# Ledger of designs, part 70: designed miniproteins, single chains, continued (2)

Each design is a single chain, and the fold is of that chain. pLDDT is the mean over its residues in the fold that is shown.

## One batch from the design tools (miniprotein)

Design m6417
Fold by ESMFold2-Fast:
Structure m6417 (fold): chain A 67 residues (1-67)
Amino acid sequence: SEALRAGIRAAFDENAAAMERANKATNISTPEGQEAVDTVMQILNDGLAKGADFDEAVTGEARAKLQ
């Protein structure tokens, strides 16, 4: 869970346009926050299943999902 939080922050920190979503992810009780957490969690699980690097799984896919 802490690793997931760090992954969310790292992914959004590299994209200034996505900083607002990072703030919502900090408050996971909101629908937008929960959606952001669920999305990153899904990306991480998919990446790990494929043997992808944690940073690549979170940063690369998270950027794509922000569009």
Scores: mean pLDDT 58

Design m6418
Fold by ESMFold2-Fast:
Structure m6418 (fold): chain A 103 residues (1-103)
Amino acid sequence: MTLKDIAQRGAEIVQEVAEKLNVKELFEEIIELLKNEDLEGARELLRKKLKELGFSEEEIERIETDSAFAVEKALEFYEKGDFEKAALISLLANVSAVLRHLK
């Protein structure tokens, strides 16, 4: 799987989720960054949005580095109907995992 394939698939998933959850505006910038293969730009935007939603720097770093923690937190918010937080956590974890693989 190429970086371009990952970015295109990521953009498709984000668009589908945004349409189903009526959060299109929130994800428009993220979708554009993913389509342009700007994974670092997408990561920085996702980190900023999570900080605005009240996540600590320590929680954000753990979402990026601990896949089990990220999945658990995303599922907790999804089960509570907080689809915005669930989607942002899932996207940050995936983008950060891809960036680590490329390093």
Scores: mean pLDDT 74

Design m6419
Fold by ESMFold2-Fast:
Structure m6419 (fold): chain A 97 residues (1-97)
Amino acid sequence: SEITRYAAQALNDAGADFVLNSEKIQKLLKEIAEKNKDDLEKLAEAIYQTRLLPVSREAILAALKGDDEKAIELLKERGISEEMAEKIVEFIRSLLK
């Protein structure tokens, strides 16, 4: 159902938006990134294991590697909007700065 798909996307977007606007969650993810900065696969796994973002480990890894197109595609397959997928990718890369 189109309506069910839009509702699921809105819920996924809301969950991601909450994480991106939470200072406590942002600090936790930055601490995880600092501990794993030299190993992108371990970093992707560590972020995925928090279960804070409604995203796959593969999408996180693609974003960390700078493969924005692949990361956005994988996020959209999980029912995240393109606009929110772009914000998630930017946020994930910001963790390495």
Scores: mean pLDDT 81

Design m6420
Fold by ESMFold2-Fast:
Structure m6420 (fold): chain A 81 residues (1-81)
Amino acid sequence: MSKEAILTAYKEDKELGLKLLEEALKSEDEQTRLEAVEAAGVIGKDDPEAVIPLLEKVAKEDESERVREKAREVLEEIKKM
């Protein structure tokens, strides 16, 4: 699942977009999880309360240090807004 697919779903139906985001963040594919973290950054500009808990969990628990670091960077950007 791509960042664009998650964002398109969110634009049409916010609850559906958030469900797809949560599913993508749990993907076995590291690239899919990275794209989901990027999508969460865009969604967080509209609804930070919805994505902050998801990103905090990824930053602490994801198996990939790359994904955890990306989640921390995106969290810092959202929290500065």
Scores: mean pLDDT 84

Design m6421
Fold by ESMFold2-Fast:
Structure m6421 (fold): chain A 117 residues (1-117)
Amino acid sequence: REEERRRLLERIRKLLEEAKELLKDPNSPLEKVLELAEELVRIGEEALKRGDYGVALEAIQAAIDILEEISKRESLPEEVQEEIQKYINLANQKLVEGDLEGAIKAVREGLKLLRSL
């Protein structure tokens, strides 16, 4: 259990670092970054189902960090940048409230918006 938790936390860190590396290239397609963020949301949901709030929180926070980096892309329409920022703010608010399920929902809505472009 402890070993499995350490592996999940290491995977969360690696997914976030891979996404950040891809986002350094302004011409890098968002598809791969969105896949990495969706994997983090999946890890968070599975951890939450098990009652592992620590792993869930780390995964959700990493997904929010990816959305924040995407929101800095000048190639995104201003309207999309404003909408993604609303979902980031909502997710952070839900985390402060201890509502991890609400935070996951907000992150998912932000990812859906980016995929619909």
Scores: mean pLDDT 85

Design m6422
Fold by ESMFold2-Fast:
Structure m6422 (fold): chain A 89 residues (1-89)
Amino acid sequence: PIYFEPVVLQTKREGTTGTLTFTVDSPSENAVVESRSTLAWAEEKTENKVEGNRLTSTTTLTYSPEMAAYLEKHSEFPGLLVTIRVTEY
């Protein structure tokens, strides 16, 4: 069966860079991973790597220095939230 479901994950950040890594075991090479940030103040770059029946998706987010400083000061803001959509056969 095929389904689309938004998954919201916390990212890990260091300085002005945040990273999210998502690994999917796929029975086929047709697995599709789509990620998008809900935060307009971050620049997003996604790289996918396929090894056999395993897909690893890494999304790198770049913050402004001002936002990075804000996130370091405010521990109650747990980090970045991104939405991932995965389709498998």
Scores: mean pLDDT 57

Design m6423
Fold by ESMFold2-Fast:
Structure m6423 (fold): chain A 101 residues (1-101)
Amino acid sequence: MKKEEAEKLYRKGIEAMKQGNYDEALKLFEEAYKLYKEVDPNDAEAYTRLAIAYFLAGKMNEAVKYAKKALEIDPTNIDAANILIAAGFVEEGLEALRKAL
């Protein structure tokens, strides 16, 4: 149930982003994060989704934070590594990509 609720909130956040409602999107993503963490605190994919969402919203510090969390759980997560590179953490992102290869 909570995972389905988190997925629903995440999708609503993406819709809000597409409509330019960035503040609403961030609130929805934060609510989704709380639910994902309660279901499985070691879900690397959930952290990767949040990192992408915060990156798209221009919240670089949060994007980096969640991308690093995803990589702590799954060091081979290519999407999380790419977010670090795009956010300016090139050395850390390249090291993660090297581990994925």
Scores: mean pLDDT 77

Design m6424
Fold by ESMFold2-Fast:
Structure m6424 (fold): chain A 80 residues (1-80)
Amino acid sequence: MKSTEELLAELVVEMMDTDRDGRISLEELRRYYDAAGLNLSDEEVEALLAEMDKDRDGVVSYEEAKAYFAKLFAEERALA
């Protein structure tokens, strides 16, 4: 059974992974935030990608993205 944080992370990653290739690219991350009304610059999207991409290969695996957002949501919950 998945936790709430895991379910939210999975939803967010699936919204970003429009091609369902199992990877989150810079373009997919930008599209997600554009859809949220944030209209991030390339530099802002690169900064977000760098937070998720620990080895700096320019792409985030589905597992890395899910782990990142699950951790982020768990941290938000700890603050509440």
Scores: mean pLDDT 69

Design m6425
Fold by ESMFold2-Fast:
Structure m6425 (fold): chain A 98 residues (1-98)
Amino acid sequence: VSEKELEAESLEAMVRIGAAIAKTHPFESEEEAEALGKAIAKALKQLNEIDPEKAKEAAYEVGETVGKAKDDVLAKAIASLLDPDLKKAFEEGYKKGK
C-alpha cells in the first residue's frame, strides 16, 4: 500500500464523516454550514488529485447524505467549490437523497 493510497483512504473517510455530521447537525448558523461545506469540498478536491474515481464516488455519497439532511446552504457551499466532474457527481447524489 502506497502512502498516496493511505492518504486517499483517510480523505475518503474524512469526507464521509463530515457528511454524516451534517446529517445530524442542528443547523445554528449559515456560517457553520458554509465552513463545513468548504472543508468537505477541499477534501474531495484533494482526493480527486490522488484518485479521481474514488473522489467521484465519495462526492456522490456525500451528495446523497446532504440531500437526506435537506441542507441547501451546505449543498450550495460544497457544489460552488467543486470541479465540474465532482460537482456533477455531487448533484446527482443530492437529487437521489432528496
Scores: mean pLDDT 76

Design m6426
Fold by ESMFold2-Fast:
Structure m6426 (fold): chain A 88 residues (1-88)
Amino acid sequence: SINPVVLINRLTAFCLTTEKDSVSIEYLCNDVLKISEKALLSILKTYGLDYLIEGDNLSISKFKDFDREKAGGDYDPKRLARVYASYV
């Protein structure tokens, strides 16, 4: 099984580098993250990010708002530094 921190970092890199406002969960799981939908949903729930799910899609716009808030408030600076480096 994938490390949840690595998965969240990969999800963040994808969301911050894409011009899309939303992505299908099927595409995200099969073509981007290479994990099962159940694994993605479980990890999102664990991190309190399940609110990003809108039907069969994940809201990239809501994720970008969340990431921006974390960058400006309480956050793990080492985690965010790694994430920001990954999309350059």
Scores: mean pLDDT 71

Design m6427
Fold by ESMFold2-Fast:
Structure m6427 (fold): chain A 78 residues (1-78)
Amino acid sequence: TARLERLREEAARLAREAMSLLDPEFAKLPDVPLSLAQIEGMVRAAEAGARLSGDEEVRELAEEARRRVEEAERLERE
């Protein structure tokens, strides 16, 4: 659905932004379509990076991405 695609896109964007704050090299990765599982993996990495760095901005981005992944996973199961 359009809603599922939008949530996936938003989750990927937020996770990439968080990862780019932790490691600028991450911004150089190809902007290819990612599966929800791949996006979830990226969100998990961003969450871990936020905990290690203590960066509030990275934490907020990771939390927003996590919420969108959870909603997308819920819709995908329906």
Scores: mean pLDDT 79

Design m6428
Fold by ESMFold2-Fast:
Structure m6428 (fold): chain A 90 residues (1-90)
Amino acid sequence: TEAEEYAKKAIEYVQKAIDAAAKGDLKTAAEYLKKGTIYGVKAATLAGNEEALKEILELSTRASDALMAGDTEEAIKYLEELKKKLEELK
């Protein structure tokens, strides 16, 4: 479905955010997280999954806050949780 295609794109961008954060490139990680969040929101909305939409937004916010704070470990933790939530939409 179109929702599954958006979920797949969201997962790809979140993985790129994890990889960038692991290398200490928090600016690039934040850019990939923004793209991943856009596709994740589209996926959850098209799927009609209000609970997933809420969780994606919450985890994206926590990951973004950690990246802005320079907290690489917390950022990766929330990015991994976001990726797991997006995998449930496939």
Scores: mean pLDDT 90

Design m6429
Fold by ESMFold2-Fast:
Structure m6429 (fold): chain A 92 residues (1-92)
Amino acid sequence: SEKERERLIEELRKLDLRAQAAVVAQLGLRLRELGKIEELEEELEKLYLESPSEKEAALRISELLMKELSVEEVKELFEEAMETLKKNLEAA
């Protein structure tokens, strides 16, 4: 639902830049697997260049990528990103 997407965006906003980047990376990887990333390249570049900060760019890019996926897929990718980040911190 739209409310669930809005809640996920609010959760993303509360994360630090490293965790936000991990979420964006997982969203991007899924869309690449689905063959959808190429059709979004121009809009992704525009959002990156026009955003006033890296944090704002991450949020805007995430909103765009999340629109291409179901709420359930987004939740799974969010959890996968957090697990990947945790493992990387424990391995370092």
Scores: mean pLDDT 78

Design m6430
Fold by ESMFold2-Fast:
Parts: sequence; C-alpha cells; structure tokens
Structure m6430 (fold): chain A 67 residues (1-67)
Amino acid sequence: TEELLKKALELARKKRFPATEAALRKAIPKAQNLPEEKVKELAEKVIEAIENDDEATAVRYAEQLQK
C-alpha cells in the first residue's frame, strides 16, 4: 500500500541508502499498475532489506515495483 511505500522511502532516507531512495521514488508512481498484494509483498521485502542493512537487496525489490 501507499503507506508501506512511504515508510520504506523514509527508512531509506534515515539509513542513508541513496540508491534505494532513488529506486523507491521511481517505483511509487508505477506501483499503482501492480496488484496491491504484490506491492505490499515487495514493499515489505524492501523494508526488511533496509532493516538488515542490505542496500543491494532493497534496490532489487524496489526495482521490481517499477514494473
């Protein structure tokens, strides 16, 4: 959902993950074209990766939101 995407973006900013932030900013307008369940799944995976300090994985899942 939009709230999860905003939470992911805020967390990326707080942790200073610029590549993840950029990928999420590009993904947010495109996420509306995905099923809500898929957006929720991918957003939660991005948040989990950021919390685990794994920017590469966070970017990968954020890019999947850009479909």
Scores: mean pLDDT 79

Design m6431
Fold by ESMFold2-Fast:
Structure m6431 (fold): chain A 89 residues (1-89)
Amino acid sequence: MAEALRRVAELAREAARAAAAGDAEKTRELLLELIRLLDEAAEQGLPSKELLRLLGLILRVVGALIGGDYEEAARTAEELARLAEELAA
């Protein structure tokens, strides 16, 4: 589980960089990879409350991208990375 969450943090930072660059397609691909890793973490016993917190941040990134707010998408993806690192510790 901790390894999966560390990978979530790494990909979330990549998503933040892609969003900051205005690369919506790269950001979407990274969000899909993040969802797959969260499914793995859930299978390994990540509590439902923490899973919901991480999924909520992914949905906020998606909402920001749909709205064209790449700065908010980047900031939210960085927040996702920090939460995933905290949960991996």
Scores: mean pLDDT 86

Design m6432
Fold by ESMFold2-Fast:
Parts: C-alpha cells; sequence; structure tokens
Structure m6432 (fold): chain A 64 residues (1-64)
C-alpha cells in the first residue's frame, strides 16, 4: 500500500537529514523527492543508500 512507501520515504528523509516539505501522494512524487535527496546528499554512501531504498519502494509498488 502507498502508506507503507510514504512511511519509508519519511524515515529515509529523517535519517539523511532531508527536510520533507510535504508527504508524497504518488509514485512520481516519491521518485522526484528521492532524486532530490540524492542530489542534495554530501556523502556518496548516503546517496547510494537513498538510491537503494528508492529502488525498493518503486519495485514494491510495481509488484502490486
Amino acid sequence: MLTEEVKKMVEMAEKVGFELKEIPKSLKEIVDIGMEMIEKSTDLEKALEIGKTLSEIVNSLKAS
């Protein structure tokens, strides 16, 4: 469900210190926010972790 994917996005944003202005409401918004978090990352390891989590969220939604 989209609710679990939104929860994962919020937890990831908090973990990497990204200020989430609005809760994503669609897959497009989840991807757009995830890409912005990667771009604003100052650490390669954090960027890779964000990318992995984003990929898992997208794959979960596609499998539904």
Scores: mean pLDDT 74

Design m6433
Fold by ESMFold2-Fast:
Structure m6433 (fold): chain A 70 residues (1-70)
Amino acid sequence: SLADRFLEEGRAALEEAVERGWSPEKIRELMDGLIDRARAAGLTPEQVERIRAELDRHYEELLAKRKAEE
């Protein structure tokens, strides 16, 4: 589905951004940009909120993993 494609894109982008050491501000801009594009593409508010929640969770998991590797 379109929602699954945005979630997949967001997860991949977050993984790359965290690996490259992007600032929290740049990562927030990345996530907000993806969510804005998802809304513009016609995803429902429920689909958008699900994507945001899943990406927020994934980001926290990546930060925990990254800190353990540093």
Scores: mean pLDDT 82

Design m6434
Fold by ESMFold2-Fast:
Order: sequence, then structure tokens, then C-alpha cells
Structure m6434 (fold): chain A 63 residues (1-63)
Amino acid sequence: HMTDVELLETVPGVGRELAEKLVEHFGSLEGIRRATPEELTKIEGVGYKLAFAILKAAADYFA
């Protein structure tokens, strides 16, 4: 069973520290999936390109 942090680390540009910050801020992958790109870009190190990649990875996991 893959953890939320482990899944986020599969996204190019997301390391362990950023993956942990994302889970802490949004609570879960489902929380991230329901977030807007604008909310994701408020996290240090996350621009729009990375925000869309993170959202796609979360959506694909639940498909």
C-alpha cells in the first residue's frame, strides 16, 4: 500500500520534504485532489507547472 507521501514523491520536482509539507497542509491526497492550483502555489517551491502536475498525479491515483 503506497503512502500519500510516497505517491507525491513520484512527481518530478517533488522531494520527500515537499511531499510531507503537501500532506501536512492539505491533510491527504484527497485533500490535494480537491485543492485549486492557486492554493498549491502558496506552498514554497510550488509554481503553477508543478501544481498542475501534483493535481494530475492525485487525480490519476483515484481513477
Scores: mean pLDDT 82

Design m6435
Fold by ESMFold2-Fast:
Structure m6435 (fold): chain A 76 residues (1-76)
Amino acid sequence: ASEAVINYLLSKVPKEYHEPVREFLEKNPYASALEIAYLLKKLGLSYSEISEYTGMNEKKLREKLKELKPELESLL
């Protein structure tokens, strides 16, 4: 994962989600922005909030997370 993308994501995410995201990244240091987005979705954030935080288009985000769901579930 790009450190710049991860830092950008964390700067946009509310403080209550920073600890779960950091713990996930410590266990998965090569996590992609999509894997982090899936974690945030599991924590209860909406696709519109995740789209705002990641800079990814909401439609693309929905499609990518649906496509990668089996792989993402095995990581989390």
Scores: mean pLDDT 70

Design m6436
Fold by ESMFold2-Fast:
Structure m6436 (fold): chain A 97 residues (1-97)
Amino acid sequence: MKRVVVLIHGVPAEKAEEAAKLIEEALREEMGIEDIEVEVADPSSELAGTIIVRAEVPESVDARAFAREAGELIKETLVEELGIPEEEITVVPGVEE
């Protein structure tokens, strides 16, 4: 398994927990991810509104392409379900080797 990490910035602290739940549900339902962890940074910290998504993908999957697709789905979900302006959301997809 390879680990995919996606960082999401720009989600308001008051919406971060709901956003984390929506992200987890979207990735499980639309991308079939079973091993997913979504962490919300402490709302009182300088990283308030940062959400960290970690998912394990099979070796047969292009982890970088998967991270990019996950990032696009996350951004779309946050815009459509929470009404966060697209320009306020920064998604940084990555792979841990």
Scores: mean pLDDT 77

Design m6437
Fold by ESMFold2-Fast:
Structure m6437 (fold): chain A 100 residues (1-100)
Amino acid sequence: MPSVLENMEKFFSEHVDEEIKELIVEAVRKILEAKSNEELKEIVKEFTKKLKEKLDEKSQKILDLMEDSIIRAAETKSLEEAKRQAVKALALFATEVADR
């Protein structure tokens, strides 16, 4: 069965701009490799900054809400749970950006 990352890559190939897809896939890989909650927060902040440069105002607001949600999870949850919440938030963000 396809992994969460494989399912996300397929969805992005069909519904999201190639540059945005590459950034989200890279962010998910780095998130899964994170060794601490602090590293996870740094990855999310770096990814959000890069993505904002390629998004319209509406999508930037959605991204800000997603970032806040992930940072809150990293501050209050275990590393494994924070990673799960981050991946889910990125999948939701991709869906919101694809729905036109």
Scores: mean pLDDT 74

Design m6438
Fold by ESMFold2-Fast:
Structure m6438 (fold): chain A 55 residues (1-55)
Amino acid sequence: PPPESASGSVAGLMEELGVSGPEGLRAAERGFRRGTRDGGSKAALVAAAREVLDA
């Protein structure tokens, strides 16, 4: 499947954001939780994870 299909995972979010390590993992996990509340779309997951990283 295309990369977009995998972006619903925490690892996919880390890759999309270009982050690594424990801070990147934490941001991706929190973004995944927030984004799933907003419907779980790729855009929602990425936006939520970015918000966590910017905080």
Scores: mean pLDDT 68

Design m6439
Fold by ESMFold2-Fast:
Structure m6439 (fold): chain A 62 residues (1-62)
Amino acid sequence: SIEDLLAELARLPHAAARAAAHELRRNPDVPLSKLQGARDVLLAEGDERGAALLDEIIALRR
């Protein structure tokens, strides 16, 4: 579920992952482009797990 994915994302050590989880919980209408940007940042930082979690969340919302 989205809630399970958000809980995992919020537990990651990277600040970008936690910020994305916070934004998604606060704002249900977060733009897809903003989520894609956060995923790209996590990939650039080497956080493949965080990027994969964001990809799953993006797929479930769109």
Scores: mean pLDDT 77

Design m6440
Fold by ESMFold2-Fast:
Structure m6440 (fold): chain A 85 residues (1-85)
Amino acid sequence: KIYKLKIEGQTIKVTTPDGEVIEIELNLTLETTIKEILEEVGKKIGLDPSKTEVIVNGEKISLSMTLEELAIKYPTADTIEVIEK
């Protein structure tokens, strides 16, 4: 299953594999990790973060990557793909 995540300010916009769009409001900072985002998203939509792989611009990224590191490495990326195994 593939989920698409878009970060818009303090909101994560999640497109589910079924094409449903869910908006999740989080207190996001530059130090927030991808793992923390997946844990909060997982609580809302029933996703298990331990069974996911995260892709940005076709590259697998570490769950320990912060939003600051993501913005520096992928400055034009607006979408994060989450693959459930």
Scores: mean pLDDT 83

Design m6441
Fold by ESMFold2-Fast:
Structure m6441 (fold): chain A 87 residues (1-87)
Amino acid sequence: MKILALPHGGKEEVERIQEVIKKYKEEGHEIITLVGDEELEADERISVSSMEELAKKAEELGVDAVVTNPALGKELKDLFSVPIIEV
């Protein structure tokens, strides 16, 4: 699957997202993240100016799921048709 990883929140929340993404990458999933999240190991990085542009680019790339924190996940639920995994 293609997973969009969005590190967000405090240091501890970002670290939880990084650990989950590392596991998914080890399981053979492809990881996509944002330009600027250089600490996250990713197969592709995208640049976006808004959450609406993020949702559009994710759909164009064939993203199957989003991984983020609960706060950002709530905001993204109305923009994404794919599952949002809140960590």
Scores: mean pLDDT 82

Design m6442
Fold by ESMFold2-Fast:
Structure m6442 (fold): chain A 112 residues (1-112)
Amino acid sequence: AVELIREGVEAYKNKDYDKALEYFKKAAESKDLVLQAEALNNMGKVYYKQKDYDKAIEYYKKAAEKAKEAKDLVTLAEALENLAKVLREQGKYEEAEKVEKELEELIKEAEE
């Protein structure tokens, strides 16, 4: 799965979003919860670049939930930051504020 994430990121950087999604979908089938969370977050980034904001929101939410299960604070913080940004850009201000508060609390807890 690590190889699939690397290949997907390379495709994403090259703006080959269909190929990036193929690699990340395969990586999301991993039994490793950290790799699942990372793959789901990267799928959200691809959908965001394609301007499919509903799918971007869906996959960032899935990534955050999987990152919580994995106790992967790095992917969780990134997924929440990306989720809050897309929610705010879509005018979903109340939902964005809730996500921003969760991210703020996560950062505060990491400083303790």
Scores: mean pLDDT 87

Design m6443
Fold by ESMFold2-Fast:
Formats: C-alpha cells, sequence, structure tokens
Structure m6443 (fold): chain A 79 residues (1-79)
C-alpha cells in the first residue's frame, strides 16, 4: 500500500504542477496577474492536502484528491 500511495502522490503532484502552469498562463493571457497569484497559492494548498493524506496512509483519499485535480484540469481546458 505504501508504494501505491507514493505513486498516487507523485501523480497528484505532477497534475497540480500542470494545473498551476496552465492556470497561471491562462490568467496572465486574460490580464489577471491577481488570478495567476491566487492559482499559485491554491496549487500549493492542494499539494499540501495530498501530501497530508499520503502521510496518513489514506490511499483512498489520495486517489480522490488526485482525481479532483485531474477533473479540474479538464475543466480548465474547456471554453
Amino acid sequence: QQQQIQQQLQQGTQLLDQMKQQGVQTALSLGRPDAAQSTEQEMQQRKDEIQKAAQQGDLQKVQQLTNQVQQQIQDMQGP
């Protein structure tokens, strides 16, 4: 289970990094540097949350949080 938690944590962290990059670029392209800063802060908060769940050994929660990030990335790719 420890290995599965580590794999999910790595995936979640990678997805958060992707979300941050895309979100910041989108905000800046809209002339919203304030939104870009907020995105950076939100991504750090979510990374901390996933790491906390992994620390607790909660594989289900790590998977849930990772899935939420993936869904948000899909939403950000929308119109």
Scores: mean pLDDT 78

Design m6444
Fold by ESMFold2-Fast:
Structure m6444 (fold): chain A 70 residues (1-70)
Amino acid sequence: SSSEEQRRRALEEAGERGARLAGPVTRMFDLLVAGDEAGAAAVAREAGLTPEQVEAIRRAAAAEKEREAK
């Protein structure tokens, strides 16, 4: 039972943490790169992203958007 609980927790941590942390971050980044400021803000609110996380994503997206424009 302990090893099964650990495997289940690892899958939940890897899957849900990966999906929960990467999913909203990736969606917000993609929306900002596409110029969808409103969509990005909605994703940040729904996912409960912190101001620090939002700022980091905005910086990354702005750099990518500028690079893609060249």
Scores: mean pLDDT 68

Design m6445
Fold by ESMFold2-Fast:
Structure m6445 (fold): chain A 87 residues (1-87)
Amino acid sequence: TYQEEADKLLEEFKKRLDEAVKNSKSYEDGIKKINEIVKEFVRKAAELARKALADGDWETVQYIAKKVAEANSYAIEKINELKKNPP
């Protein structure tokens, strides 16, 4: 389902952010990696939402919106982690 795809996208997003913070060579490198990961997540989430909207599935659109909010909160947390502990 689109909800299962959204869950998988969020899981992969969090893993990629964790690796970006852990394996960045500098603060700038880490931020660049985080920005690219966020852009890819937003693109994929928007595509899922578009498909759900085409099907008239507003409940799934709302579910995806909640996952996007969770992703944004996690990204902010990881950016703050890089600010406090730059490589």
Scores: mean pLDDT 86

Design m6446
Fold by ESMFold2-Fast:
Structure m6446 (fold): chain A 62 residues (1-62)
Amino acid sequence: PKPSPGGVEQLRRESRVIRKYSGDSWKRLPTSVQSQVISLNRQGKLRDSVILFDKELERSRK
């Protein structure tokens, strides 16, 4: 499988999303949720990714 030509840009986008969130809060989310948040960010839906993160964090607090 060919590596993504935009790997550096992808990492920057992912870093912005992850950095915006509290590191501890981000790590507390399930890997599936983290993947979904990153996927939304890659699609340019930054606001949706933040909303999903906040909602899932609240749910996982239970």
Scores: mean pLDDT 65

Design m6447
Fold by ESMFold2-Fast:
Structure m6447 (fold): chain A 79 residues (1-79)
Amino acid sequence: GQLLADEISLVTDYGRKLAEKYGLKPEVGAEVGGMIAMGMSKKDAVEFLMEKEGVSEKKAEEIVNEIVEYREKVRKELD
């Protein structure tokens, strides 16, 4: 539906921007954001980010948690 499409778009764009802020590839941040919006677990998102960017687990967890927090804000605004 439109609400889910809007959530995916916003969270994907946020992931892209957040990756740039952390000095990572924007494309990888966008991919992680989209996957999180579509229901990927935090653990799987952390593992994916570590594999693609070679960052520490702690840094990957920080990035993934920020994306998840943004997704919850988006859901509240679209509600």
Scores: mean pLDDT 83

Design m6448
Fold by ESMFold2-Fast:
Structure m6448 (fold): chain A 79 residues (1-79)
Amino acid sequence: PNLSAFHKKLIDNIRNNDVAASGGPLMLLGAAKDITPEIARAIAEMLMVRQKLSPREALTTLRSLGVPQEVADAAVASV
């Protein structure tokens, strides 16, 4: 689905920050009960590229945030 300018900026901020620097945006996403595929991909990229987590660890993290299995799998695979 298409995202608002706000969601695009949020995704860009997550991609450009590590976990410590993006704690605020990541915590806001963790509080959201329905994370979009685009946001899930941004989180997966941050976890795998910035935090150097394995694909399995990134997948587990996305699942713990309530992301559906198929969306989490696609997000991790896109990195």
Scores: mean pLDDT 64

Design m6449
Fold by ESMFold2-Fast:
Structure m6449 (fold): chain A 75 residues (1-75)
Amino acid sequence: MSLRQLFQQAADEILAGQPALRARVLAMFDQELADPSLSPQIAKELTEIDRKVILRSVALAIRAVGDGEKVTLEA
């Protein structure tokens, strides 16, 4: 299981009816993985919706690790 899959699951749960916002949130995650030097700029642009997806993905990752699953950074 990858963090990207968990982040996508969180985005799908929170933004199921909002495909444009879902695509933006997923692009933000992909951009951060591709270039971590952009972290300060990405953090500055985070919305409340972005924060909800991040927090949900962290909760899903904690549960997966607790259930004995291996969580990787990429899909």
Scores: mean pLDDT 77

Design m6450
Fold by ESMFold2-Fast:
Structure m6450 (fold): chain A 96 residues (1-96)
Amino acid sequence: KAIEYLEKAIKHLEEALQAVDNGDVETAKQHALEALKYVNKAGDLSKNKEAQKYLTLAQFQILVALTALDMGDYDSAKQALEGALENVKKALEIEK
């Protein structure tokens, strides 16, 4: 069940990154918020401490990305979203 939420989070982070590259800030924010929702759901279901560490880091990075998008700092937003994507992927490999 955690795996399904992690896969949804990955897809939303990829869509958020594409939206940033296209200059679509509102779409990027919507996908980042959906990714945060699924990361939170996966974290609540995970019983693995190592996976939980990566998910906590991903949560922080998504919040940093949302703040950067609000400030018009798209380079920082992209870096934070890429970091969140990498950490969610690491959590997914642990949950397999």
Scores: mean pLDDT 89

